# Ledger of designs, part 85: designed miniproteins, single chains, continued (3)

Each design is a single chain, and the fold is of that chain. pLDDT is the mean over its residues in the fold that is shown.

## One batch from the design tools (miniprotein)

Design m11115
Fold by ESMFold2-Fast:
Structure m11115 (fold): chain A 106 residues (1-106)
Amino acid sequence: SSAERWERAMEFAREMGVSVMFVLADPSLLDDPEVMDKIIEAQKYVLEGNYEEAIKIFEELTKKYPDNAWLWYYLSEAYYLAGNEEKAEEYFEKAKALDPSLRRSR
């Protein structure tokens, strides 16, 4: 159930010390353990300030799942944190094209 998936995602986030947002962004991502593990790995790199490695992981995921708006959003955020605002805006526009409800809280 969605509630069981949410509880499991929260437990993973607590144990791994990562943001719940990366695990709960799209319930479909929870159906692929490889995608979940990669998102958690990328989030750890973001927390460490290793944006280059986080970007590589999100670029791989966006190539594999090009229709998933949240993966483009995370790639955009990683580029923004890395200081590449041009690529951040490009990938955010891709995310919004797939899901117009996406907004930056900035």
Scores: mean pLDDT 70

Design m11116
Fold by ESMFold2-Fast:
Structure m11116 (fold): chain A 80 residues (1-80)
Amino acid sequence: MSEYGTFEISQVRRLIEGLKLFIEEAKSKPELSENDKEDLQSLYDLALRLSKELLSSSDPEMQEMGKELQELAEELQKLL
């Protein structure tokens, strides 16, 4: 059932790509709005949560993507 939030490799890759695009967009702005900062905080929390879930997986590919999400969370924190 969907309530468990099981992530497949393709879904995780999509999230990582979207997150990278958002970070690049935020970096390209001359100033971040309050809405931009709120979005960055939400994405930071999401990236940390997903990283922890993926790193607890027995799948090495999921663990690698968990590490990438952890690194992206650090980049998001730098923008906050």
Scores: mean pLDDT 76

Design m11117
Fold by ESMFold2-Fast:
Structure m11117 (fold): chain A 104 residues (1-104)
Amino acid sequence: MAGSVTFTLKEAGKYTVTVSLEGDVPAYAGVEVLVNGKKVASGVVPTGGSIRFTVTAEAGDKVTVRVEAPIAPEEGEYKVTVELRDADGKVVASASLTVKAVKV
């Protein structure tokens, strides 16, 4: 696991979690989404792409996004951007992480 971000929600509702991966060397990163420590979704995001998850949460709930280290043919750094949008599509929280690839 390369890193994680946690958002505490102010209002109950449906939220869209978007995870984007940027880097010069093609790779894939595993992503997990947890609400109050319970895994509700998972997927894989490619370099230059994004993945979206929908979560339903209550006020005060913690949404955690975990990102695995990308697997690549060479060592490198990747930028992960996590964006949380409400039901109206407004950005309510965002974070960025730098993660290092695991060489295969």
Scores: mean pLDDT 80

Design m11118
Fold by ESMFold2-Fast:
Structure m11118 (fold): chain A 68 residues (1-68)
Amino acid sequence: AKVVVKALSEEKFEVLEVEGEITAVGPDGEKVKLEVGAVVERVTLLGEIVLENGEVLPGNEVIEVEVE
């Protein structure tokens, strides 16, 4: 599973591509569904990522930042 994001600022990222249904868990336990066009905070993307099959991975293994 992979999510490609683009940096909008140091703390905000826009989701460009997602493979399947992926949910990130924020620092307060908030669940954020990662969909194309969603804006997500850095702390949420660096946390716990839950895949459609229930597998949990660290954000750095799933999130890829696009560099222009």
Scores: mean pLDDT 80

Design m11119
Fold by ESMFold2-Fast:
Structure m11119 (fold): chain A 67 residues (1-67)
Amino acid sequence: MYVVEGEAVDALREIIALRDTDGSGTVPAEELEKILREADKNGDGVVTREELEPILARLRAEQAAAA
């Protein structure tokens, strides 16, 4: 399972909020796994804020475009 660095936790929370498509405040475990797998570019099992930044930027851009 992935280890999320403390500094990455805030970025991960924002990603979860942006991916919360039904407004339930939760993201399915399978969708969270896809996000973490996408973030873990070097395959070391550790997710840093820097690895989450590209995903967060993409999701923020998608939200802005949808507005």
Scores: mean pLDDT 72

Design m11120
Fold by ESMFold2-Fast:
Structure m11120 (fold): chain A 78 residues (1-78)
Amino acid sequence: KKEEIRQLIARAVGLVLALLGEEDEELREELRKELEEIIKKLEELDKEVAEEVRKLVEKAEEVAPENIKWLKEQQAKA
């Protein structure tokens, strides 16, 4: 149980980081779908952990487009 939760958390964090860096809407939808499946599995194992992952995804989606655009521009200039 704990190892399964650990693996799901690690995958969820990786997908959230990928979502923050992704500008292609088709790929963003695929990442959202994978995150939804992971959250669903976590809800069956540990509802508190699932809720924290859901909050993390919601916060990532709320990041202002201007902030992401600015960071990508800085990356491109390097």
Scores: mean pLDDT 75

Design m11121
Fold by ESMFold2-Fast:
Structure m11121 (fold): chain A 59 residues (1-59)
Amino acid sequence: GELYRAVTPVPRTSPDELALLPGEVVEVLEEVDENWWRVRSLTTGEEGLAPKSALERIE
């Protein structure tokens, strides 16, 4: 999938969400809706929902 980097801290506020630190790299698995993507952390291997507004595409 495409690789993105977290540009802001992402808190886990529900069980379906993935907490991210700034600079963590994720792989996009699915665009769930217009605001939320299902991603996998390359640091931890965990999957969850993250807000797309917190993510920047890696070239």
Scores: mean pLDDT 82

Design m11122
Fold by ESMFold2-Fast:
Structure m11122 (fold): chain A 62 residues (1-62)
Amino acid sequence: AEEEKKELEKYIEELEEKIKELKEEIEKAREAGDEKEAEEIEGIRALLEGEIGYLKKQIEKL
């Protein structure tokens, strides 16, 4: 119900904040010429974006 939706929305906000931090890390790695590090962090970002997509689908069911 409404409380469950708020908890999921809060968790999504936390994940979005982490993604923002990861995007900064990717840019720093690319500026340093460390493409391998940038690719590894990009992989983690993609996994978190997938988790957000899953949580948004759960909210749609509430």
Scores: mean pLDDT 83

Design m11123
Fold by ESMFold2-Fast:
Structure m11123 (fold): chain A 103 residues (1-103)
Amino acid sequence: SDVEWLRRQLERFERELERIEELIKKAKELIKEGKYEEAKKLLEEAIFEAEELIGILGIVKALARKYAPDTPEIRALLERLEELEERLRKLREEAKKLLEELK
């Protein structure tokens, strides 16, 4: 079902978002330790993974809006995808700002 498909995509995106948050958290810890080159690598990885995930999420939203029925359940899942996209964009910008400060 479209609801089950969207729920599986949300679970996947939430797990990948948590991974990106952990990369940024570890980078901040490395910065505090003066390990700037290691921190840069994690920030670059976080930016790359966030950009890839934003792209995939955009495709999933477009497919759901075009092909899924307009039900309250589908609308709620699409709103959660929009919230995840906004969180990913903010994480990407945070990682970019941290990376610029290390250059």
Scores: mean pLDDT 88

Design m11124
Fold by ESMFold2-Fast:
Order: structure tokens, then C-alpha cells, then sequence
Structure m11124 (fold): chain A 87 residues (1-87)
């Protein structure tokens, strides 16, 4: 069972390795976006939060959220895949 904190950490690690981003860059961005979209609580399983986040990003008409999703979709999908494998 993957927690939301573990999922965010894994996303940050993938962004560091695949995109060359500094430590914490994706963690901060994801937390800010989830707050804006009113997604997640600290006690929810990562799968439920990630599926809700991805769906809201896909359905968003906000240009900044669309651009974020275009860039980070492969990372978010990989994290969701890992979370499902941890069940």
C-alpha cells in the first residue's frame, strides 16, 4: 500500500532522473496543484488521490494546468502504475 507522501516522493525522484529537476521541485508543484484543485487528504490512499488528480488535469481548461499535465503526464502515470502494483 503506497501512501500519498510516498507517491509524491517517487514522482520527485522520477523528475530528478528523467527531467533533471532539482530535489523538491515536483513535490512542491504537486502539493500546490492539489491544494488549488482541492484534491487529497493526508490519510487517503495514493491511488485514489492520483486518479482524481489525473482526471482533473485531463478535464482542466486552465492553460497552466494543461501545460503541467503535458509535461508531467508520463511521471504521473508511472507513479500511478507503481501505486497499483503496491496493492
Amino acid sequence: HMTLVEAIRYADELAQKRLGLPVGAVSFALLAIMTELDIGSGSEPAIEVLERLIKKLEESTDPSLKKFYEHYKPILEEVLKRAKEEE
Scores: mean pLDDT 78

Design m11125
Fold by ESMFold2-Fast:
Formats: sequence, C-alpha cells, structure tokens
Structure m11125 (fold): chain A 72 residues (1-72)
Amino acid sequence: SPEELIAQAERALRAGDLGKAIRLLTQALEQFPEAEEARELLVQAVDAYSKGDTARARELLGEALRILRELA
C-alpha cells in the first residue's frame, strides 16, 4: 500500500539509509501523481545526495515524506 511505502521510507531515513529512502519514496510517489511539490523535493534531494550533501538530502526527503503522509 502507499502508506506502507511511506512508513518504510520514513524508517530508512531514520536509519540513515538515504539510498533506500530515495528508492521507497520514488515508489510511493508513483501512487500520488498529484504530489508535484513532493516530487520536486525528491528531485532536489537526489541532487543534494549525489553531491554529498547528506544533511540537505535528509531535510528534503523528510519534507517530501511529510507531504505524502498528509495525502495518504
């Protein structure tokens, strides 16, 4: 379910597994085509992660997950 994907992504983020959080959040977003703001945050988070800015990536992933949780 979308709610389970969000919960798994939140657990990955808390564990510091940013790659897993990005993968799970990407899968969750496929169930919320209307969540454009969350998708834009994911794009920014992936960019930050690729540049080694793990703190910024965590912040952006957390905000995207918050938006999806409110939609679910």
Scores: mean pLDDT 86

Design m11126
Fold by ESMFold2-Fast:
Structure m11126 (fold): chain A 88 residues (1-88)
Amino acid sequence: MELAREAARRGAEAAAAGAAARAAGDAAAAREAARRGNEAARLGVEALREDPESALLATGGAIAGIGGAVEGALAARAAGDREGWELG
């Protein structure tokens, strides 16, 4: 449950940060949101592997993290920051 809770929390924060960065047109904030979203998604995948009983929480965290990363990357790309749109 530790990793699943952490992934869900970080994922939600990254999604909110990505949305805010996109609304503001802030490329630097968008890149940071994308980085945090990718990290949350990774933790969600690890939580799914280690604790399948936490699958709902882990999956939710991973989805939120990916959402934040995508929004952040798209905002960064729109601002001309090529580094921000590379996910993986």
Scores: mean pLDDT 69

Design m11127
Fold by ESMFold2-Fast:
Structure m11127 (fold): chain A 66 residues (1-66)
Amino acid sequence: MKKITLKYPQLSPEARELTRQLAEALKKENPDAEVEIVETDSKTGKTLFVPASGVAGVVAEYKEEE
């Protein structure tokens, strides 16, 4: 069984929505695969998404200064 994991930052509703759409697209292309969505801790630093092939991804990188 093939497993695909998608991650999104909890502070980004846009990334969450995009990740859900991406998960549906991946499930459609890979019906035998298990697609998992994980909410990442984006309290500090950068959050990176690895887009699936054929889907335009949005990469959000933020830097926080104290």
Scores: mean pLDDT 53

Design m11128
Fold by ESMFold2-Fast:
Structure m11128 (fold): chain A 60 residues (1-60)
Amino acid sequence: EEARERINELFRELGLEPVPENPANPRPLADLAHALSQLARAWGREDLAARAEELAKELE
């Protein structure tokens, strides 16, 4: 739950809506963090990309 809140915080800092929970098709939080890191880099937010990458490593 803490990891999901940290991911949602990073989404908000990028100006995106939080990822909704989907119990029928759950996504690994590490995968979400990796995807967010790539998106942040593409948007020039290297600071957020680094935070997302670190979170992904913590979740592995």
Scores: mean pLDDT 70

Design m11129
Fold by ESMFold2-Fast:
Structure m11129 (fold): chain A 55 residues (1-55)
Amino acid sequence: LSEEEKEGIERYIATKSIEELKELIKKAEELKPYNPELSNYVIELAKKKIEELEK
């Protein structure tokens, strides 16, 4: 992933609620066989964001 793609994903995830992030993780896991690099990055960031929001 490029730095621009990473920044875009970070901004997108920052706009999401906990429930939306959980759905995003589910969707990303379904897409993992097609684009594992993108899917893994999205899953990792979404999980981290959920942990921050549940503090």
Scores: mean pLDDT 80

Design m11130
Fold by ESMFold2-Fast:
Structure m11130 (fold): chain A 62 residues (1-62)
Amino acid sequence: MEIEKLEEEIKKDPNNAEAYLKLGGVYLSQGKDEEAIKYFEKALEIDPNNELAKTLLQAAKQ
């Protein structure tokens, strides 16, 4: 599954903000807003200036 591939990317490179952003997007599309929020927050922890992550985090919280 797509989630497993993204988890492997994170395991290989824990600073891969894009992989966390993609995981958050997958969970958001499934209506799992709490899981999506956690991954978007992690992406912002790695890259605080990522505007897409900020936008998606705000969307998941609404």
Scores: mean pLDDT 81

Design m11131
Fold by ESMFold2-Fast:
Structure m11131 (fold): chain A 92 residues (1-92)
Amino acid sequence: DSDLEKGKELAAEGKLEEAKKAYEEAIKKDPNNAEAYLNLGEVLAKLGKLEEAIEYYKKAIEIDPNNEKARKKLLEVEIEIGIKLLKEGVEK
């Protein structure tokens, strides 16, 4: 999974948009790669795209229901969104 590995390297360098593209390519080649969905969700969360991160974490759990890391990341982002909505208000 050269695209998955490239994504990890790019994410470690803080190149989040490039890491996102690498993980999207990894998913395109292997739609059942739970790790690629998990890593894409993490990059999206770092980019502030919390709702999109949730969708990818859910997909990782759908593929691998015993993925404890994906489950923990999903809960963390759901809590973060809940706190943000309570503090900022839901409207705008």
Scores: mean pLDDT 82

Design m11132
Fold by ESMFold2-Fast:
Structure m11132 (fold): chain A 55 residues (1-55)
Amino acid sequence: SKEEVEKEYNEKLKEIADEVRARLAATSDPAERQAILDEGLKKAREVQDEYDKKL
C-alpha cells in the first residue's frame, strides 16, 4: 500500500540520518565531516528519487 511505501521511505531516511550523526560524532576533522555530509546527502537523494517513482 501507499502507507507501507511511505513508512519504508521514512525508515530509510532515518537510517541515513542516524548513520551521518554517528559518523559526525566520531570525527572532528573538517574535511572528513564534509565528506560524511556529502555522502549522506547523496544517499538521501537516491532514496528520494527511488520513492518519487513509487509514490
Scores: mean pLDDT 85

Design m11133
Fold by ESMFold2-Fast:
Parts: C-alpha cells; structure tokens; sequence
Structure m11133 (fold): chain A 67 residues (1-67)
C-alpha cells in the first residue's frame, strides 16, 4: 500500500541519518589519525558512504512506485 511505502521511506531516511552521524564521528577521528589508523578510518568512511548511497537508491526506487 501507499502508506507502507511511505513508512518504509521514512525508516530508510532515519537509517541514513544514523549513518551520517557515524560518518561525522569518523571524520573527526581522522583529524588526529596517522598511518595504518588513518587508512582504517578512510576504509570505514568509504563503507558508510556506500551504505548511504544504497539506501538513497532504495528510497528513489520506492518513490517511483508511489508515482
């Protein structure tokens, strides 16, 4: 139903907000990191960006189903 699709979109938006908060925390940690720790943090940030992009693509797919 349209209501279920809208509820799913809102759930995905909340997940994106949580991942963006975590990304901001890792970006702050990067300011003090060097060497292998810096590379680890970069890897984690890239992974979070990938997850955010996948969730945004799912939202766009669900929005098309509402049209």
Amino acid sequence: SEKELKEKIEELKKKIEELEKKRKELLEEMKSATGEELLRLIGEILRLIGEIVELELEIEKLKKELE
Scores: mean pLDDT 87

Design m11134
Fold by ESMFold2-Fast:
Structure m11134 (fold): chain A 52 residues (1-52)
Amino acid sequence: MEAEEELRKLLLEKGYTDEQAEHAVKILRDIAEEFGLSLEELVQLAKENLES
């Protein structure tokens, strides 16, 4: 929940729309569920890639 909100804020700051930010978060949730990974860890990796 908190990690998802941070990712949404970061995407909005980079000029993405609310819809695009929500879609990205949903994709990460789907990946976390499918592979049994932490959503928080996936969000952190996504943030690192976006800021690199």
Scores: mean pLDDT 77

Design m11135
Fold by ESMFold2-Fast:
Structure m11135 (fold): chain A 55 residues (1-55)
Amino acid sequence: SADAAARAAGAAAFAAGGDGRTVGEASQKLTIEAGGDPVDGADKGAAYGAIAAGR
């Protein structure tokens, strides 16, 4: 699913030491590529990016 793809991308970017922007962009991009809604992809990207930025 698009949600699973976004979560996997965010987790992988975070594990690789990506900053908030990188994690957010990876989650958003894969949500869209998996056929998810672009607005939902942006929201998920922002959420994962915020988590990464808070570390």
Scores: mean pLDDT 69

Design m11136
Fold by ESMFold2-Fast:
Structure m11136 (fold): chain A 100 residues (1-100)
Amino acid sequence: MLSREELEERVRELERRVLELLERAQRIYQQALQQGNHELAREAIFVEAEATLALMHIWEIRKMLEKNEDLSEIERSVRALEERVRRVEAELQRLEEQLA
């Protein structure tokens, strides 16, 4: 079982990654619009929405930490968030590879 300090550190790293993903999604969206690729622009909007939901999940986990919730429950939530972040990263990479 991860300690509270290890969970807090993992959440900080996940927030850094999610903020980077949001910036990448916005760059893809702007580039797709400039190239007239409206389909890629729409996909970038969906990926940005998923990254935004990940930020909401981070906020929920931080509230659990502040309320001294069960560490095993917090760890499960963090692992679910890590899986979400990996999926968003994979989708974003696919979109970047499709830009001309």
Scores: mean pLDDT 86

Design m11137
Fold by ESMFold2-Fast:
Structure m11137 (fold): chain A 70 residues (1-70)
Amino acid sequence: SMEDEIKKRIDQLLKALENLMKRYSKEKVKEIFEAALAVFRRNLRERGYPDELIDKAIEELKKKFEEMLK
């Protein structure tokens, strides 16, 4: 389902960011995250996901990333 695909993509991105946090400063990882969000949004849009689902996924990503930084 679309929801399962979005969840897998979110989990994959968060795992990549978790690994980056072991090697880079929080400031650098935040820069990488902003670039990754732009790519994530573009990829979902290109796959025909509605903007409402994309926005919800982006908000979930931001919330989970903020939790990782604390």
Scores: mean pLDDT 84

Design m11138
Fold by ESMFold2-Fast:
Structure m11138 (fold): chain A 60 residues (1-60)
Amino acid sequence: SAAVEERLRRLGEEAVSLGLSPRDAQRAIDAGLEVLRRGGSVAEAQRVFQTLVAKALGLP
């Protein structure tokens, strides 16, 4: 849904404010959106997004 896509984009902007590059933020957003396009759940999309953001920021 448009609302979920907008939420992922806002979370990407927050990640950039924490030091994530805009390129890595966009990759995380695109991966989350791809989950939704494949019929995956919102929870799966958010998990994929969070995993990529954490990895890019060097978080455990």
Scores: mean pLDDT 83

Design m11139
Fold by ESMFold2-Fast:
Structure m11139 (fold): chain A 68 residues (1-68)
Amino acid sequence: MTYTKAQLRSALSLLDKDGDGFVSAEDFKKYARSLGLRLSDEELEELIKLGDKDGDGRINYKALVEQW
């Protein structure tokens, strides 16, 4: 399956219970796989690294989605 930016952003917003624009790397991986994204584990880790500039395990999903 392919995912649009809007669909990915909406999905990640459901994981962002605090409304701060960030999700955990673990939650992102679990959700992406449950949605059937056509990404390998390595590709997911690369995207996580791009979204997690601070290395704190939190992904700025708004910035990440712009790169999708």
Scores: mean pLDDT 68

Design m11140
Fold by ESMFold2-Fast:
Structure m11140 (fold): chain A 102 residues (1-102)
Amino acid sequence: TQKQKAEEQLKQSQKRLEEFEKNNAPDSVIAEQLVDLAESLYQLGEYEKAIEYADKAYELGKDNDDIKAGALFVRAKALEKLGETEKAKEYLKKAQELQKKS
């Protein structure tokens, strides 16, 4: 099921994040794993946590438009599920603009 896939992805992303942090991986690599964690949390219905991790990914990946776009897409989807439709549209537009630069 989608939930089982998200749970497995969450566990894998958590392990990768731990290894990357132990090996002093670049912020961009850590930020990509945070986007994966946020996406998995979103798929599990943990919308507030998905936003939290997406925000962390956005801050660490700030110099990478692809990472920022990914983080903003997760934030937009989670905000939509939380009923914040206008904020969701704003973040989706920002994500799409960044994606076009990549």
Scores: mean pLDDT 84

Design m11141
Fold by ESMFold2-Fast:
Structure m11141 (fold): chain A 68 residues (1-68)
Amino acid sequence: SAERLEAVADELEKQGFTDAAGSVRKAAEYERQGKKTQAANYVTAAALILVSEGKFDLARKVVEAANA
């Protein structure tokens, strides 16, 4: 859900993953607008950023928040 995506973005921001957090916030915004394809694109972007940083558990958390 958008609310769960924003909660994950807040967590990422607190840990210093500002770019990933920004992408997750954009995903939440598009989900609230019903733009599921755009939301999925930003979820994918955030997950790829986190994977590139070796943060596989955080990448999983982003994907799970999008599916809730």
Scores: mean pLDDT 85

Design m11142
Fold by ESMFold2-Fast:
Structure m11142 (fold): chain A 81 residues (1-81)
Amino acid sequence: MVQRTDVVRRFRLPSREAAERAAERAEEALREVLGDGLVSFEARLAPGEEPVLTLRARFEATLEQVGEALERVERIAGEAA
């Protein structure tokens, strides 16, 4: 069953460059896993010495696809830290 899911993830990263790379990789991973099921994606970087990357995504996908997509995003963020 396809389900609509809204996800917000926040990551504290060591640099703006790390945050920008993580956001790009996360969007690519979500598109690869979800395809047309990725309804929206937004990445926002908070100003500050320790940048906080906020990723917002809306999916129309199965729970299995959502789980795979989120696992890839968490892995990307962990590699960037």
Scores: mean pLDDT 78

Design m11143
Fold by ESMFold2-Fast:
Structure m11143 (fold): chain A 58 residues (1-58)
Amino acid sequence: SRVEEVARRKARELGLPEEAVEEAVAVAEGIGKVLKLDEETKEKWAEMVLETEALVRE
């Protein structure tokens, strides 16, 4: 999916593992399903989750 592609690119930029990509995609898709978000908004949620995770892990 496009969300997975965006998340994987962002994780590579931040030096995060594949596990973080899977978690960010799951969160974005879960929120998107509940709130009926469009694909572009889900992509932004996945990026935000990864940016937050990078900030916490350092």
Scores: mean pLDDT 81

Design m11144
Fold by ESMFold2-Fast:
Structure m11144 (fold): chain A 55 residues (1-55)
Amino acid sequence: GMETAVAAMELARRLGEEELGPTKGMIAGIVGYFLGLEGLSPEEAAKKALELARK
């Protein structure tokens, strides 16, 4: 649900910012949000978002 998507967004953005900088962190957060909406857990969504942001 939306609560899971928000948690995924915040986790992905924070981890992405630490690893890849603020611009890619923001992109990771956006991707994590949509993956969370699709039903992934925050941890799974964040992991997948980071893999995509590293590209």
Scores: mean pLDDT 83

Design m11145
Fold by ESMFold2-Fast:
Structure m11145 (fold): chain A 85 residues (1-85)
Amino acid sequence: MKEEAEKALENARKSLEKGDLETAIRYVDEAVRLASQANDLKGLKEALDIASRVADEAEKQGNMELVIEASVVELRAAVDIAVLS
């Protein structure tokens, strides 16, 4: 579980570096799910950081659909962090 979350986060970071925001947010969403199942607070915090970066980049590109998708993932990660903290 934790290793799968870490792999999803690595894939999210690589996708973000390539400018593939849609793929990046999908991997972050998977990482949030996996990290939550593993009670991995560190993984959830890393996922929140990446989701926030995707939202910022999507806003700069004027892609409001991606801003909304990334914001939903941020909210999910933040809620899970609060529950596990």
Scores: mean pLDDT 85

Design m11146
Fold by ESMFold2-Fast:
Structure m11146 (fold): chain A 68 residues (1-68)
Amino acid sequence: SLVEEAEKRIEEAEKKGDKKALGIAKGVLYAAQTGDLVVARIALKEAEELGDKELAELARKVIEELEK
């Protein structure tokens, strides 16, 4: 599930000490759990600015799911 993928990104960011990736991953998790499309779009922009391709792709999947 997208929630499980977001939790995995949180775990990986915590293990690496990447505070920016951690914040973005938490935003993706929040959007996936609440359906907040605005938060999902912010997380995508931030992941793209960070250059985290996996986190950006996860945010895109969340947006696509919420736009159904």
Scores: mean pLDDT 87

Design m11147
Fold by ESMFold2-Fast:
Structure m11147 (fold): chain A 73 residues (1-73)
Amino acid sequence: TLLELGEKGDPAYVPALLRALESPDPEIRRAAALALGKIGDPRAIAHLERALARETDPAVREAIRAAIEKIRA
């Protein structure tokens, strides 16, 4: 799963997860945000901020905020 990619912590998965943030499925966008947060690659921050600006699903918004906070810590 997308969440499992984040659990592995490999930055090689970042491009695939960034594409998943644009999925029409909110569960896929949420999982991608959580995975990006676990990987912690700062290159994802700008993409997560853009995703947050257009995101309307409250659960996905929270996952994106948590991911940005975790990467910036």
Scores: mean pLDDT 81

Design m11148
Fold by ESMFold2-Fast:
Structure m11148 (fold): chain A 71 residues (1-71)
Amino acid sequence: MEAMEEAIRVAEAQGDEATAELVREALELAETNPQLATSLLVAAALRAIAAGLEETVEAIMRAMRAFDEYS
């Protein structure tokens, strides 16, 4: 959860509001629908990669790893 919050802040700092929103939705769904949360994190990572936002990609990858460890 903390890693997802960090990814939201990094995406917002890089001006990618759409990626930040996907991660925010994933955070909200993490406990109730972990499969959809994972799909949203994957979508967020793909958007950040396409936009060339290296710091945002790194933050999302950390969030995905943390979520996978506890899911």
Scores: mean pLDDT 81

Design m11149
Fold by ESMFold2-Fast:
Structure m11149 (fold): chain A 69 residues (1-69)
Amino acid sequence: PEGLKKAIDGLEEMVDVLQERGFDKELVEKARQAIKKAREALENGDVEKSIKYLQEAAKLITEALEKNK
């Protein structure tokens, strides 16, 4: 759980940086929501659901990066 908490914190920081640098606002906000759901799932002890939401966030971040090629 400690490692997953750090991963969630790191992704939140990454999303903040993407937002500051002007990446796609809708994709960034969707990624932020997925990260929030991952944190909520982890707080409830649902590690599997937390990982699923982190994967969703990673996909949205990738889409934001791809759109800025």
Scores: mean pLDDT 82

Design m11150
Fold by ESMFold2-Fast:
Structure m11150 (fold): chain A 88 residues (1-88)
Amino acid sequence: MKEAVERARELGEKVVEYTKKAAEAAKKGDYETALKYLEEADRYAQELADLVHSTDDEEVHEVARRTLEEVSKIVEENKEALEAVVKH
């Protein structure tokens, strides 16, 4: 149970880290690098989602919710740059 919470935090931190790296690469016009970082963020997000579905631990669910809120803020703040990556 405690190990699941620690894993959720690690996965959440990676999702946020790679989403930020993708936004920064997109702002520089490096769409290939931005896409690679988005793929990494998606992979960690999927692992976090699988962990959430595997447990009723409220703390794991809270970590995932906070991670989604943080990612949503980054995406909204960088929407134009990230849309350019998808259209490339």
Scores: mean pLDDT 85

Design m11151
Fold by ESMFold2-Fast:
Structure m11151 (fold): chain A 73 residues (1-73)
Amino acid sequence: SHAEAKAKTQEGLRYLNQGKPEEAYEAFKEALELDPSYEEALKALALAVGSLKPIDPEKLKELQELAKRHEEL
């Protein structure tokens, strides 16, 4: 649901503020599983992927797949 996706996105943003981009990534991914059309969650997921050092190719691929699903909605 949209409300659950929004809540999960807010949880992920709290993780980013705590310097926890891995936990943020998981929260944003869950938000997109709850609402694949939620653009704010997709943008937040991209930010979390960019915050990982070094950038994880598997997480980048997952981001690209989720972005494609968003475009198909």
Scores: mean pLDDT 79

Design m11152
Fold by ESMFold2-Fast:
Structure m11152 (fold): chain A 56 residues (1-56)
Amino acid sequence: SEEEIELGDRYGAAAATYALSGDDAGAERAIQRAKESGSELAEREARRGYEVAKQS
């Protein structure tokens, strides 16, 4: 759904932002929040955001 896509975008951006600032714990909390939302898309996007940021 559009709401699920927006949720994924938000958690992906949050995880990436924390990782880029060196806050790996913050990124992991963002991933955990995405998982707790019940959206597999949100969890996937949060994990992807973290991984992409770590490659930067």
Scores: mean pLDDT 82

